# Designed miniproteins, single chains, continued (5): the designs that were tried, part 97

Each design is a single chain, and the fold is of that chain. pLDDT is the mean over its residues in the fold that is shown.

## One batch from the design tools (miniprotein)

Design m19366
Fold by ESMFold2-Fast:
Structure m19366 (fold): chain A 74 residues (1-74)
Amino acid sequence: MSEEEQLAVLQEILDAAVEMIKKYLGKDTEKLKRAVKMALFAVPAWWERGYEYSLEVAKLVEEAIKQIKADEAA
């Protein structure tokens, strides 16, 4: 697989992960855990889309991780 083809697959994974985080943030912590893992797997796709987008995704992932940790601490 070319680097360009590999990046395209990671971008699809990233889009799915971001939508799942937005959908399940404040709702389903178990689904949020899976979405965070997908987003972290697709980190190369964050930076390819630029700095502003990468910061936005990083903030979403950080909020998701805070929810997961709070749920586990309860």
Scores: mean pLDDT 82

Design m19367
Fold by ESMFold2-Fast:
Structure m19367 (fold): chain A 75 residues (1-75)
Amino acid sequence: MESEVHFVPKNLPPEKIEEIRKRVRDRAKEKGWHLGETDLFNSDGTPVTLFLLHDDKEHLEEVVESLRLTNERFE
């Protein structure tokens, strides 16, 4: 089971975040993988967007949901 994770600061200009999103989406297509996206916060309160590429769509959705639940527990 193969996956890739990219953490992108949300304090980047929206245009740069969109460029990264496009690159990650294109990479997922090249590999035949699925792409998930969720928003997280670092321990210092810095907002981060997480992009997850996974070869299995169901496992991707489970991992993204788990990360969202973990993030909410640190309110």
Scores: mean pLDDT 72

Design m19368
Fold by ESMFold2-Fast:
Structure m19368 (fold): chain A 59 residues (1-59)
Amino acid sequence: DTAALSQAIKAALDGNWEEAERYAKEAGLSFDEVKKLAERVKQMHEGGLAGSRALAAAA
């Protein structure tokens, strides 16, 4: 479930680990996978939107 995954990542970025774990379970993912995805999203945000082409290539 893409919506649950998005909520899990957002909660992890906010430091709300309990909500992140709940949404991870709804998405059928482990908490560790959500943590790794949140780390990736953090790197992209810190790098700025100049990385849009790199995101398209990675996706």
Scores: mean pLDDT 70

Design m19369
Fold by ESMFold2-Fast:
Order: sequence, then C-alpha cells, then structure tokens
Structure m19369 (fold): chain A 65 residues (1-65)
Amino acid sequence: SAELEKYLAQLRAMLSEYLTPDEIEAIIREVEEAYKQGFSTADKVLTQRLWELNLKRLEEEKKKG
C-alpha cells in the first residue's frame, strides 16, 4: 500500500534524529509486521516504542540535573 510506504518513510525520518539506522530498521520492521494485522495493532506497537523512548530521554535529562 502507498499509504503504508508513506507511513513507514515518515517514521524513519522522525526516528533518524534519535536512533541509529539499525535501531530504526528494527522498530520499522516490527511496526510493518503489526500493520499487516491492522492499523490499531501497528499503532499499539508504535505507541509502546515511543513511550519507552520518551522514558529513556526523561531519565537522561534527569541525570544531567
């Protein structure tokens, strides 16, 4: 689907500022597989990964004072 391809491209662009290419590919692969089961499943996987990333960033900011 063209919509899926655009969605994955946008995710890659967004994540490229925070993660290495290998880490991005791992997340994209997981989201793409979940998308085959429906957008709601892909959304849950993406939300979980973004939540984990946000928690790591908050811990890093806390460590800096």
Scores: mean pLDDT 75

Design m19370
Fold by ESMFold2-Fast:
Structure m19370 (fold): chain A 111 residues (1-111)
Amino acid sequence: NLEELREEERRREEAERLSEEYREKLLELAKEHPGEGATFEDIKLMVASIEAARGNIELAEEILNSNREEVKKLSEKSEYLKSFWEEFERRLESRPPAVAALQERLARLLR
């Protein structure tokens, strides 16, 4: 069905848009607060929001409820999780939450 293909295409475009937006926010945080930045929880929220936008609700829930070891295994199911984790793992693991407003915006995207 052509209409179903268009809906799937729109969901993919939205997920890519969110991915770019979140990468840009992580870069801004790293520049303004070199000793601060996104936490492991922030990365889970970002990737879960992207997967939810793509229609992968169950995967988004698994990511949100995962610990560090589980997230590494889930990265095999989510290209966004793998990309975000590999790119920012060292930068994010030891940093406190960057901005409450960013977390609030991400939480709204999940619901």
Scores: mean pLDDT 69

Design m19371
Fold by ESMFold2-Fast:
Structure m19371 (fold): chain A 75 residues (1-75)
Amino acid sequence: ATATAEVEGDVATITVTGPNADEAALGAVEGARLAGGEAAIFGEGNTYTVTVKAEDAEAAAEGALEGAERGGATA
């Protein structure tokens, strides 16, 4: 899977696409939470979106991308 992040204000949106996107998206959720964010996951099959709310959305997005890489994504 491939993971990309967009940050807008206090919200980061992580898009995960490809094989094992579910595992990568779960990794993104955990990474965002470890960085102090609140994360919600949506999607099916090979496409998932993780929405993260945090005071430091940039740091939470970085944590989410690191988590996605642990789940097998290129981020």
Scores: mean pLDDT 82

Design m19372
Fold by ESMFold2-Fast:
Structure m19372 (fold): chain A 60 residues (1-60)
Amino acid sequence: SSAMQQEIAKIEEEIAWLREQKRYLEETETDPALKEEGLASLDRLIDELEARLQQLRAES
């Protein structure tokens, strides 16, 4: 695979891991303010990675 395909795979793994962290936080965090802030931070990171993934896929 090309270096670009390796980067795509790495980003897909990172997005999957962040989505698991989001599920874990949603299930385990009992403080509503910390939950809201944590989920918002994770959503921002996922959105940034998905945007980068779209850019890399458009270059292929």
Scores: mean pLDDT 87

Design m19373
Fold by ESMFold2-Fast:
Structure m19373 (fold): chain A 69 residues (1-69)
Amino acid sequence: GEFSQEFHDYLKETYGLELLPDTEEGRIELFARLVRATAKTVEELRRVLEATGNPALRERLEEIIKEME
C-alpha cells in the first residue's frame, strides 16, 4: 500500500527524512532510508534485508550496506 501523509510526516519529524515522490520507487527508497536511519550497524541492516521479500528493497539495502564500508 501507499504511505499516508501522517506516516511521511512522522518519518520527517522523527528521522529527518525528506519526502520522496509518491511512486513505487519513491516508497521503496523512503523505506530503505528509514531502515538506514534506525539501524546503526551493518548487522541490523542485514537482519532487515534477510526479512524482506521485496527484491527492489533488498537491492537498495545491499547498496546501503556497501556504502557503509
Scores: mean pLDDT 68

Design m19374
Fold by ESMFold2-Fast:
Structure m19374 (fold): chain A 85 residues (1-85)
Amino acid sequence: SSELLEALSRMVFHYGQAMDYIRLGDKEKAYEYFLEYLRAAKEALSLLSPEEQEVLLDLINRDIRLFAKLTGKDVNELLKEREKI
């Protein structure tokens, strides 16, 4: 659907911005964009079947672990923020 494509596009955009700000050394801006990525990810998940949700959730969890590793953020803190959205 157009709604799913829009959510997926916002995920790609915000993730890209988060990675760019990590490269620039601005971890606070990186985190702000990563939270927007998580918001878009939650919207995308709500539009998918349970089987499709499992696949996308595995990708999201991989991205969370990578972001934590690159920024020094606690994985559990990021997972908690994902649940709040």
Scores: mean pLDDT 86

Design m19375
Fold by ESMFold2-Fast:
Structure m19375 (fold): chain A 69 residues (1-69)
Amino acid sequence: KDIFSYINKMSSKERRVAVTLLGNVKNIEEVLKIGLKEAKELTKDLKLSDSVIKRALKNLKKAAEEILK
């Protein structure tokens, strides 16, 4: 199962957040441990709204849960 297949279904802005967050974890299990505050810090250079970051994190965690089944 490829997490990028889920990411490619996200909006362009949400994909940028998801790819940045994946680059900051060692494995897919660590995605489930990312909090909103941490996600905002890791993606601050993308200059995206909090609502976009929150949605991208939620959707990325759902994708990670599906892959880990």
Scores: mean pLDDT 84

Design m19376
Fold by ESMFold2-Fast:
Structure m19376 (fold): chain A 55 residues (1-55)
Amino acid sequence: SAAIEALAKELGLSVSSVEGALAAIASGDPVLIGNVRAELGEEATARLEALLRTL
């Protein structure tokens, strides 16, 4: 939670948005991952992927 809250603040997103994006990336679905990338951008998506690997 603390790591998710910190990333949400850094990216200017809500905690719920970060949690939803992490769930989409964790699904491994290329369509859902593509939607995250389109909505949040490549940099934010890379940060989310890095965070997911540490959870």
Scores: mean pLDDT 83

Design m19377
Fold by ESMFold2-Fast:
Structure m19377 (fold): chain A 68 residues (1-68)
Amino acid sequence: SPRERALAEARARIDEVEAEGLAAGASADEITERMLEVVGETAKRTGDVALEDELLRYVAERHRELQA
């Protein structure tokens, strides 16, 4: 579905942002801010609130791992 594709593409981009930030020595907060930009762009493009909620949960999980 278009929703499943958008979710998968956004998660892949979030993973890229995390990898790029870690390689650059960026802080957990800086990486999280960039991941939230991906969520905001996807939410604005799709207008899908439930998709935004799923992506926010994914970013929260990534943020938790960055803090550990």
Scores: mean pLDDT 86

Design m19378
Fold by ESMFold2-Fast:
Structure m19378 (fold): chain A 87 residues (1-87)
Amino acid sequence: SSAREELEQILKEIAHLTAQATNDDPEVVAKVGEMAREISNAKTAEEKIEKLEELVNFVLPLLSPEDQARVRELAERAKKILEEEAK
């Protein structure tokens, strides 16, 4: 679905911003990839939102203030998509 594709693009952008901020730290890249996969594989919108919040909390301290603002914006967009899919 279009909503699923948009969520995947949001997760990819968060992963890209985190990789850039950490100079492609392989441990960080692997953990973000695992967390993004867990979000995609969760069965309910509520579980996806909870796992998305865990990803956001993990990446925010690694990012510049500008990238933190971008990730917060992306997370809010993802939450709206997931809330609409749950209805």
Scores: mean pLDDT 86

Design m19379
Fold by ESMFold2-Fast:
Structure m19379 (fold): chain A 65 residues (1-65)
Amino acid sequence: MADEKARKAAEEGAKEGGHPGSGAVLGGGLAYQRGSDEEGVRAAALLAAKMNGGDEAIGEQAARA
């Protein structure tokens, strides 16, 4: 599961992006900037996508960016 730092990045990215894809990219990017490892970045992107009604596939695409 995402740690607290990755979860907060996901929430912030989801709010800022407003869409599953944009939110996932922003959430993953924030987690990366805050020093999260690969799993944390991926978890943040997936969570941000889901928070905007997206699915795992959208989060996976964003995590690869």
Scores: mean pLDDT 69

Design m19380
Fold by ESMFold2-Fast:
Structure m19380 (fold): chain A 63 residues (1-63)
Amino acid sequence: SLEELVENLKKAIADEDAEKVREYGEKLNEIDPELARKVLEENSKNVTNPEVIKAIKRLIAEM
């Protein structure tokens, strides 16, 4: 479901799992790009892992 996809993306960001951030971020962007951008922007403020930051920036640039 869309809600599960959003929660999976949030968890991937919290866990600093760049591969899962890309996977769930791309799927969410395909369905709802505005929601994907919102989730990525709201959950990126405390991210310090360079690979996760890179994944988030690339996803936002592709929207």
Scores: mean pLDDT 85

Design m19381
Fold by ESMFold2-Fast:
Structure m19381 (fold): chain A 69 residues (1-69)
Amino acid sequence: DYFKQMGAGVDSTSAIVEAGKRMMAIDEQLGKEKMQEAMAKMNQYLNKGDVDGGREVSAKMVEESKKLE
Protein backbone atom coordinates (compact mmCIF):
# COMPACT_ATOMS: atom_id res chain seq x y z
CA ASP A 1 0.00 0.00 0.00
CA TYR A 2 1.64 3.20 -1.23
CA PHE A 3 0.03 5.44 1.43
CA LYS A 4 0.96 3.05 4.23
CA GLN A 5 4.59 2.94 3.01
CA MET A 6 4.66 6.75 2.71
CA GLY A 7 3.31 7.15 6.26
CA ALA A 8 5.87 4.70 7.66
CA GLY A 9 8.66 6.60 5.88
CA VAL A 10 7.53 9.93 7.34
CA ASP A 11 7.28 8.47 10.87
CA SER A 12 10.73 6.83 10.59
CA THR A 13 12.30 10.03 9.23
CA SER A 14 10.75 12.06 12.08
CA ALA A 15 12.14 9.58 14.64
CA ILE A 16 15.65 9.90 13.12
CA VAL A 17 15.48 13.72 13.20
CA GLU A 18 14.22 13.75 16.81
CA ALA A 19 16.91 11.28 17.95
CA GLY A 20 19.56 13.27 16.04
CA LYS A 21 18.53 16.48 17.80
CA ARG A 22 18.86 14.75 21.18
CA MET A 23 22.32 13.45 20.26
CA MET A 24 23.37 16.91 19.00
CA ALA A 25 22.39 18.37 22.40
CA ILE A 26 24.95 15.98 23.99
CA ASP A 27 27.59 15.90 21.20
CA GLU A 28 26.79 18.22 18.28
CA GLN A 29 29.35 16.77 15.83
CA LEU A 30 28.52 13.12 16.57
CA GLY A 31 24.78 13.83 16.43
CA LYS A 32 25.05 15.52 13.03
CA GLU A 33 27.15 12.68 11.59
CA LYS A 34 24.82 9.97 12.96
CA MET A 35 21.72 11.79 11.68
CA GLN A 36 23.19 12.24 8.18
CA GLU A 37 24.22 8.56 8.04
CA ALA A 38 20.79 7.36 9.24
CA MET A 39 18.98 9.66 6.77
CA ALA A 40 21.12 8.36 3.89
CA LYS A 41 20.35 4.73 4.84
CA MET A 42 16.65 5.55 5.25
CA ASN A 43 16.56 7.09 1.76
CA GLN A 44 18.21 3.95 0.30
CA TYR A 45 15.65 1.63 1.93
CA LEU A 46 12.63 3.80 1.03
CA ASN A 47 13.79 4.08 -2.62
CA LYS A 48 13.75 0.26 -2.74
CA GLY A 49 10.35 0.09 -1.01
CA ASP A 50 11.95 -1.67 1.99
CA VAL A 51 9.84 -0.18 4.78
CA ASP A 52 11.07 -2.72 7.37
CA GLY A 53 14.70 -1.80 6.62
CA GLY A 54 13.79 1.86 7.09
CA ARG A 55 12.17 1.11 10.44
CA GLU A 56 15.31 -0.71 11.60
CA VAL A 57 17.40 2.36 10.74
CA SER A 58 15.15 4.63 12.83
CA ALA A 59 15.08 2.12 15.73
CA LYS A 60 18.90 1.92 15.79
CA MET A 61 19.16 5.72 15.73
CA VAL A 62 16.79 6.00 18.73
CA GLU A 63 18.78 3.31 20.59
CA GLU A 64 22.09 5.13 19.93
CA SER A 65 20.63 8.45 21.16
CA LYS A 66 19.47 6.72 24.37
CA LYS A 67 22.98 5.28 24.96
CA LEU A 68 24.38 8.84 24.94
CA GLU A 69 21.77 10.05 27.47
Scores: mean pLDDT 74

Design m19382
Fold by ESMFold2-Fast:
Structure m19382 (fold): chain A 55 residues (1-55)
Amino acid sequence: MSLEQRLTTYRILDAILVEGWSLAEAARRLAGISARTARRMIEEATRRSLRELLA
């Protein structure tokens, strides 16, 4: 994953965990991508499932 993709992924994750945005909202507003793509990028960058991150 590129540095730019990793930074975008962490911004999406921050919006979900800190600001309480949904995955779909954060993905569309911050990166213009689908929730499915954002989920894969988060799991790739963190090496954890989205379920574990939201637990």
Scores: mean pLDDT 75

Design m19383
Fold by ESMFold2-Fast:
Structure m19383 (fold): chain A 63 residues (1-63)
Amino acid sequence: SEAARRARQERLKKKIETLKKSIDVLNKQIEEAEANGDDERVAFLKKQIDVINELIEKLKELE
């Protein structure tokens, strides 16, 4: 139904917004890790951002 399709689109939009906010938090954690010279943590956090970006791209294909 059209109502179910709209509900799915709104849910996907909110999920994408939540994931983008998670990236903002991770970027702040990267800045803190870089300030502490924790290169391994920086690499780990950047990999987490890459995974989230891939998920956002997949979700955008479903809209």
Scores: mean pLDDT 86

Design m19384
Fold by ESMFold2-Fast:
Structure m19384 (fold): chain A 64 residues (1-64)
Amino acid sequence: MSLRELSERMGELLKSLPEEVRNRLLLAANGAIANGDIKGLEEGLELLEKGDYEGAIEVLEKAG
């Protein structure tokens, strides 16, 4: 999956979240996107789709 596709899917999922959780994830995701860690973004996206928001934040912060 391309960085653009991951960014688009991530943005769509973030729209459904409470503002506080969304802001934390948005910061972590932006760092991972800037670093270009495709694997970290894919892992973070999978955790978000499962509803593991804290796990997703941890993975994305390590990626960025």
Scores: mean pLDDT 76

Design m19385
Fold by ESMFold2-Fast:
Structure m19385 (fold): chain A 86 residues (1-86)
Amino acid sequence: SSMEKKLEELMDQLKETVKKLIDLLLQPNPDPAAIAAAAAKTQAIVKEIVELMKKADDSMVKKVLAQMAALDAELQAAADARRAAA
């Protein structure tokens, strides 16, 4: 369906923005403004995904939630590494 395609496109965008945010967090002297901007973009995409999931079937919701949980774990690990290095 068109909604499933939109969710897949948003998930691809989320993966890309999370990758950029992780790359920024793992830099030795990251720009705080760049981190804040990347984090804000990531949060905006997550909000769109959550809203669309309210109209998706249970199997799609479970798949999206599993992918989001995996990305959140990767981001959390990078943030923890950044804090430990500070």
Scores: mean pLDDT 84

Design m19386
Fold by ESMFold2-Fast:
Structure m19386 (fold): chain A 62 residues (1-62)
Amino acid sequence: SLKDKANFYRLAAKNSKLLAEYLRQKAAQHPDTERFLRMAEQLEKEAENNQKKAEELEKKAE
C-alpha cells in the first residue's frame, strides 16, 4: 500500500540521518575529515529525498 511505502521511506530517511550524524562526529576526530563529511552530506541529501518521497506518498493516499 502507499502507506506502507511511505513508512519504508520514512524509516530509510531516519536511518540515513543517524548515520550522517555519526559520520560528522567521527570526521572531527579523523585524518580523513573531508571524506567523512562528503559521505555525511550524501546521506543527509538521501534522507531529505526519502522524507519528501514519504510525504508525497502520504498525500497521494489522501
Scores: mean pLDDT 84

Design m19387
Fold by ESMFold2-Fast:
Structure m19387 (fold): chain A 83 residues (1-83)
Amino acid sequence: SLIEEGRRAMAAGDFETAIKLFEEAVKEKPDPEALYNLGFVYDVLGKKEQAAEWFREAARLYAEQGHTLMAERALAMAEKLAK
């Protein structure tokens, strides 16, 4: 899967490839895991504002799917980066 390939790219330190794969995954089907991974990669790259936006979008989608704990975790990440 694109998400699995993106995670492997992250593990290899290839953040540019990871972003491309996760963005492609989100385009095909909005997936809160792919959105969360985009937030993580942007945070690692020091792009805190973009990372916060991706974490907020992941939280929104997790909440819509009834995954309350994951939504709270994603929102906490976004709030931490907005400081």
Scores: mean pLDDT 86

Design m19388
Fold by ESMFold2-Fast:
Structure m19388 (fold): chain A 70 residues (1-70)
Amino acid sequence: DAFLERLRTSRSMEDAEKLLLYMLLRNIGPQELLDEMIALAREAGRRGAKELDDRMLEVKQRGIELVEEA
């Protein structure tokens, strides 16, 4: 999937939010990971961050792997 390949290299908050929404709508992933993604997205939004930090990139990568396995 071209979108998932793009997500692997993307540092964009918008792309990460699209991934999170997709996982939530499809019920993909463990609840602990989804809760962490939501918490990190809220914190980033509060700061007005446009790019993902290293922790957010790590969690995004784990989410992508789970979507590909689903």
Scores: mean pLDDT 77

Design m19389
Fold by ESMFold2-Fast:
Structure m19389 (fold): chain A 90 residues (1-90)
Amino acid sequence: MEALRKKAEELIEEAEKYLEEGNLVQAAMHAALAAWLAARAKDKETLQKVRELTEKLLEALRKDPSASQSLIDFVEQTLKFAEDALEKLS
């Protein structure tokens, strides 16, 4: 459990860094992995960070004319996954 939580926290920190660097694809991929591991670890704090990051990432993607619809859909699914996981954890 602790190992999964630590890895999820590391992944969300890397996702934040990629978002600041404008690497939206890497930000999305790291956020999705962080969400999966955090959900399995029942880590509400990291899931909340995933929700916040994916909302920011989604706003950035919608303003980027070069962003693919597939990437936007992927980030929307990651956001929904994090929200559903948070609801189950109450």
Scores: mean pLDDT 84

Design m19390
Fold by ESMFold2-Fast:
Order: C-alpha cells, then sequence, then structure tokens
Structure m19390 (fold): chain A 96 residues (1-96)
C-alpha cells in the first residue's frame, strides 16, 4: 500500500542517515588527527609537512560537512585553525 511504501522509504532513509552520520564522524576524527600532526610539525618547524597536514585537515573537514549544513560551522573552525597554524609556521621560518 502507499502507506507501507512511505514507511519503508522512511526506514531506509533513517538507515542511510545513520550510515552517513557514522562516515561523517570518521571524517571528523581523521581531520582532528591531521590537525594534531599539523600542530606537531608546525612546532618542529617542518613547513612542508605542516602544509601537507593542513591540506588534509581542510579536506576531511569539508568531507565531514558535505552531507549536512549543520556541520559547516565546526568544519569551518577546523579549516581556519589549520590555515592559521600553517601560516604562522611559514612566517617563523621566513623570519629566520
Amino acid sequence: SRLQSQQAARYSADSIRAVADGIADDYLAQARQYLEQLERYAREGDVEKAREYARQTEQYARLYALSNREREPEAEELRERARRIEEEARKRVEEE
């Protein structure tokens, strides 16, 4: 029946949403791990690795927000932090 089809579609959508939320949480965890590596290499003055991990942090933050606009503020905060740390690391090396 039409009602049963609507209920099946809703249950399918809820299952897809739960899987998508799990994947998004994995992307957020990966972004945070890359941010920690960025902070480490920035402290060590390794500008090349800091740039690489800043790029990875920004990429995974984008993937986290891709399916849900409500995640965009947290994703943008991670991206801004990554850009700031990389820029400061680069400036320190240029001032030597």
Scores: mean pLDDT 82

Design m19391
Fold by ESMFold2-Fast:
Structure m19391 (fold): chain A 79 residues (1-79)
Amino acid sequence: DSLKEQYKKLMEENRRLIFESASQTVLAIGYSAAAVGSTDEEEREKYRQLADEYLRRSLELEEKAKEKLEEAKKLKEEM
């Protein structure tokens, strides 16, 4: 049924977004550590910018995941 297919798709999208967000968070932590460990100011700034960008992406993906989960829960109530 179309509702069951939509529910499965939303749950799969939610799962994918959660894994992508977690991956971006790991990268943000890694670049933050690299920035602290660097003795070159230009390299430190580069790593800080990368850490900030990956953190921003992780938060955006987390919000999208929450939206998909909410949509899926509403559809499940109608099934």
Scores: mean pLDDT 86

Design m19392
Fold by ESMFold2-Fast:
Structure m19392 (fold): chain A 86 residues (1-86)
Amino acid sequence: MLSIEEAQKIIDEMEALLARIREAAARVGTPAAQRALLEVEIDLGMSRIIYAIAKMTNRPLSDKEAEILRENLERARAALAELEAR
């Protein structure tokens, strides 16, 4: 399971990564880069919904919810690395 405080740190890291991905996607300037940005925005939106539900119900995230947040973070890191390699 994952605490609300730990989940907030994952979301904060994804938000910081999204800012960098947005800059990188603008620099690359391709439809593929724009799609990568959109995919990360969708993943962050999903992570925020999971976090909001857990926070509203005053519970930690389940192992499955924590897995989704970590996978979304890893995808964001991979997207940034690919864009910065261009």
Scores: mean pLDDT 87

Design m19393
Fold by ESMFold2-Fast:
Structure m19393 (fold): chain A 93 residues (1-93)
Amino acid sequence: SSIWKEGLDEARRWGDELLDNRAPPGTWKTKVKTLEETEEYTIEVLSGAIVTLSSDGVRQVISFTSIIKTYKDGRNETLKSESEVRTVPEPPP
């Protein structure tokens, strides 16, 4: 739970930074932490924040944390995922 909470808190912080810096759509920040690695698979926590546009052209930041299991053959599955969307009006240019 502590690693998961750390990932969520970091993703939210990056989301705030991207919003404060008026980062353009398509900008992202991510971090991967390996929890377990075996001969058959790797389990990782992926935390990140991505800038997107809504359908009405408003800038949004999606902060997310996921636990992903990747098998040696390249297949993956999401074991746990949480995301948060923050929307702010874009300032005039």
Scores: mean pLDDT 80

Design m19394
Fold by ESMFold2-Fast:
Structure m19394 (fold): chain A 69 residues (1-69)
Amino acid sequence: SNRAKAEKLLEEGLERAGEIGGRVFAESGGDVEAAREAAVRTFRETLEEVSKIDPELAKEALKRAEEGL
């Protein structure tokens, strides 16, 4: 189903965002802002792709991220 595809894409994208952020942090010698920017960019790209399949899931994921402190 479209929801299952979107959920898998979201899960894989969130994992990728974390991996990219960690890599940028390590390669930059601890630049927290660069790592955060890279992770956020990857997450935004993931939400855009999820939105093409399941826009409601993308909206829910964005809302949850915005509610997280």
Scores: mean pLDDT 82

Design m19395
Fold by ESMFold2-Fast:
Structure m19395 (fold): chain A 83 residues (1-83)
Amino acid sequence: FDAVLQQLEELAKRKQKELDELTKEAQENLSAPKEKQEEVEKKIQDFLDEVRTEIGEILGVSAAEGRKMTFAQLSALYEQLKA
């Protein structure tokens, strides 16, 4: 259980930095053409899908199942492991 918590903390630290950079890129491109804004939005969506997949793997679900799960469902799995 503690190993799962450590993995989630390290993932959160790693992904927070990446999220901050993507958020900054989005802000810098607010005046860019629509096509560039859509490209940045896709990067953010791809990032969120990747995070869900990695959280799912840490919690012991397959990548395919993790990708389908919401963060609320992943939180429910975490609480189940904690109990």
Scores: mean pLDDT 70

Design m19396
Fold by ESMFold2-Fast:
Structure m19396 (fold): chain A 98 residues (1-98)
Amino acid sequence: MVKEEVKKKLEEAIEKLEEALKLEEDPERREALREAIKELEEIKENVDDDEKFKEILKKSGGESDLSIEEILERIAERALGEAEKVLRALKEEQRAKE
């Protein structure tokens, strides 16, 4: 249930970041977007593996008093929100160049 909703939000975030990557002209920002997409794909692929997901969280240096499910929901919500903001900003930049 929760993990399925998390996967859906991560998938939407990835799609928005991929659209943003198509609009981004700066090489450094393009690299940052590619890295963000890879990180979200890794989280999505390992959502059902609690131990693997704990290893991913440990690598990110995040201390967590939250359950794995709460962490996943928070990551998915933030990823989607950030992806929407990035895409919006790039679309506005493209309109300004018009």
Scores: mean pLDDT 74

Design m19397
Fold by ESMFold2-Fast:
Structure m19397 (fold): chain A 73 residues (1-73)
Amino acid sequence: MKEETIEKIEKLTEEALKNISDPALQEQIKKERDWAIERIEKGDDPVVVYTAFSIRMTGLVFDGELKRRKAAE
C-alpha cells in the first residue's frame, strides 16, 4: 500500500542519516527520499519506486563508508 511504502522510505532515510555524517551525502539522501515520495504521489507503483529507492540508498551508504575510510587515512 502507498502509505506503508512511504513509511518504509522514511524509516530507511532516518537510518541512513544516523549512519552518515557527511552533510553533502545527507542532502543527497533527503533528495532521494523526496524523489521517491513524489513518484508515489504521482501514481507510480509503490513497490517499483521503493525498490529503486533502496538501490540508490545502498549506493549512497556505500559512498559514505568510502569517504569515512579515506578521512581516517
Scores: mean pLDDT 79

Design m19398
Fold by ESMFold2-Fast:
Structure m19398 (fold): chain A 88 residues (1-88)
Amino acid sequence: SDEEHFQRGIDATERDFEALLREAREVVDTDPARARQILAGLRAALPGLEQMRDRLLALGMDDLAARVDALIERIRAAIAELEARLAA
């Protein structure tokens, strides 16, 4: 089904972003250039995630849209956290 297809895509997206967030936290103090590269990629991905959320809402997939929205908020929080660490 379309919902199962979107569920698989969101599961993969959540896994991939969690791996990037973990890497950024691991390298922020030792490789700040790599951390900045990851943060730039995370920022660039946000509009696409917002479009995905909006599409899921339009399709009535409210639970999946809420998962994407939660991921967007986690990414935004991590960007703020890691940028503060890079500025220190």
Scores: mean pLDDT 90

Design m19399
Fold by ESMFold2-Fast:
Structure m19399 (fold): chain A 89 residues (1-89)
Amino acid sequence: DKLKELEKREEELEKELLELRKKVAAGELSDEEVAEAQRELQERAAELALERLYLLGKISEKEKEELLKLPVDDERVQKALEEYDELVA
């Protein structure tokens, strides 16, 4: 069940985001470590959102693969993420 696997990955990402926030508040990370961790979490969030859009039939497999090759700040990726946010709102 791909959707259940995706839900577990989304829950893990949410937990990592919370832990990052706690570490930042505690002063445990340098500015460079915070920036790198935020970038990695943003990239993972984009990957999970694109996978959910694909599983829900909102994008094709080819569209998902092409968007995954782009940086997270690309306009096409951002548009797909906006569609995901509307879907889960």
Scores: mean pLDDT 78

Design m19400
Fold by ESMFold2-Fast:
Structure m19400 (fold): chain A 78 residues (1-78)
Amino acid sequence: SELLEKALELMDKIAAAINAGDFEEAKRYLEELIETVRAAEEPLPVSRVVATALIAASSGDEELTELALELIRTNEAK
């Protein structure tokens, strides 16, 4: 599952960027993760998606929170 491997790598990058305080980089990775979910035939594991969304929302950044909600909604639509 090439798309699953890419998604998991993006999740790790999002967490690392947020921990570093690099919210612009985190937004870029989160946008790419959302597009990866859209391209996938099957939904990503809900537990992994929710964990990533919670990390993004924990930043307190409004745009990261909106992207986190879009990630959840996009995965649920599969």
Scores: mean pLDDT 86

Design m19401
Fold by ESMFold2-Fast:
Structure m19401 (fold): chain A 91 residues (1-91)
Amino acid sequence: SQALQFYQLGLQYYQQGDYDRAIDYYQQSIQLDPLSSVSSQSGYNLGQVYVQQGDYQRAAQVYQDNSQRHSSGPLRGSGVGHQILAQQILS
């Protein structure tokens, strides 16, 4: 998909140290398909770029927004994690 292509371009520019272009392509990937798995990865990497730039406020906002877009419904009642969930709450 085009979102995947923009994600890959973001990775290429990030590897080159061109953070401004990496940010632009990660944002374009997110805008094309905000709910996709590739968009989730673009959002995570976008947050990491801001951490690398020392912009912790923007990084926190990007991670928050990414979490909200990719929040699947509660995993409670899925039938596969009930004991693990209980143990995690008690820990």
Scores: mean pLDDT 73

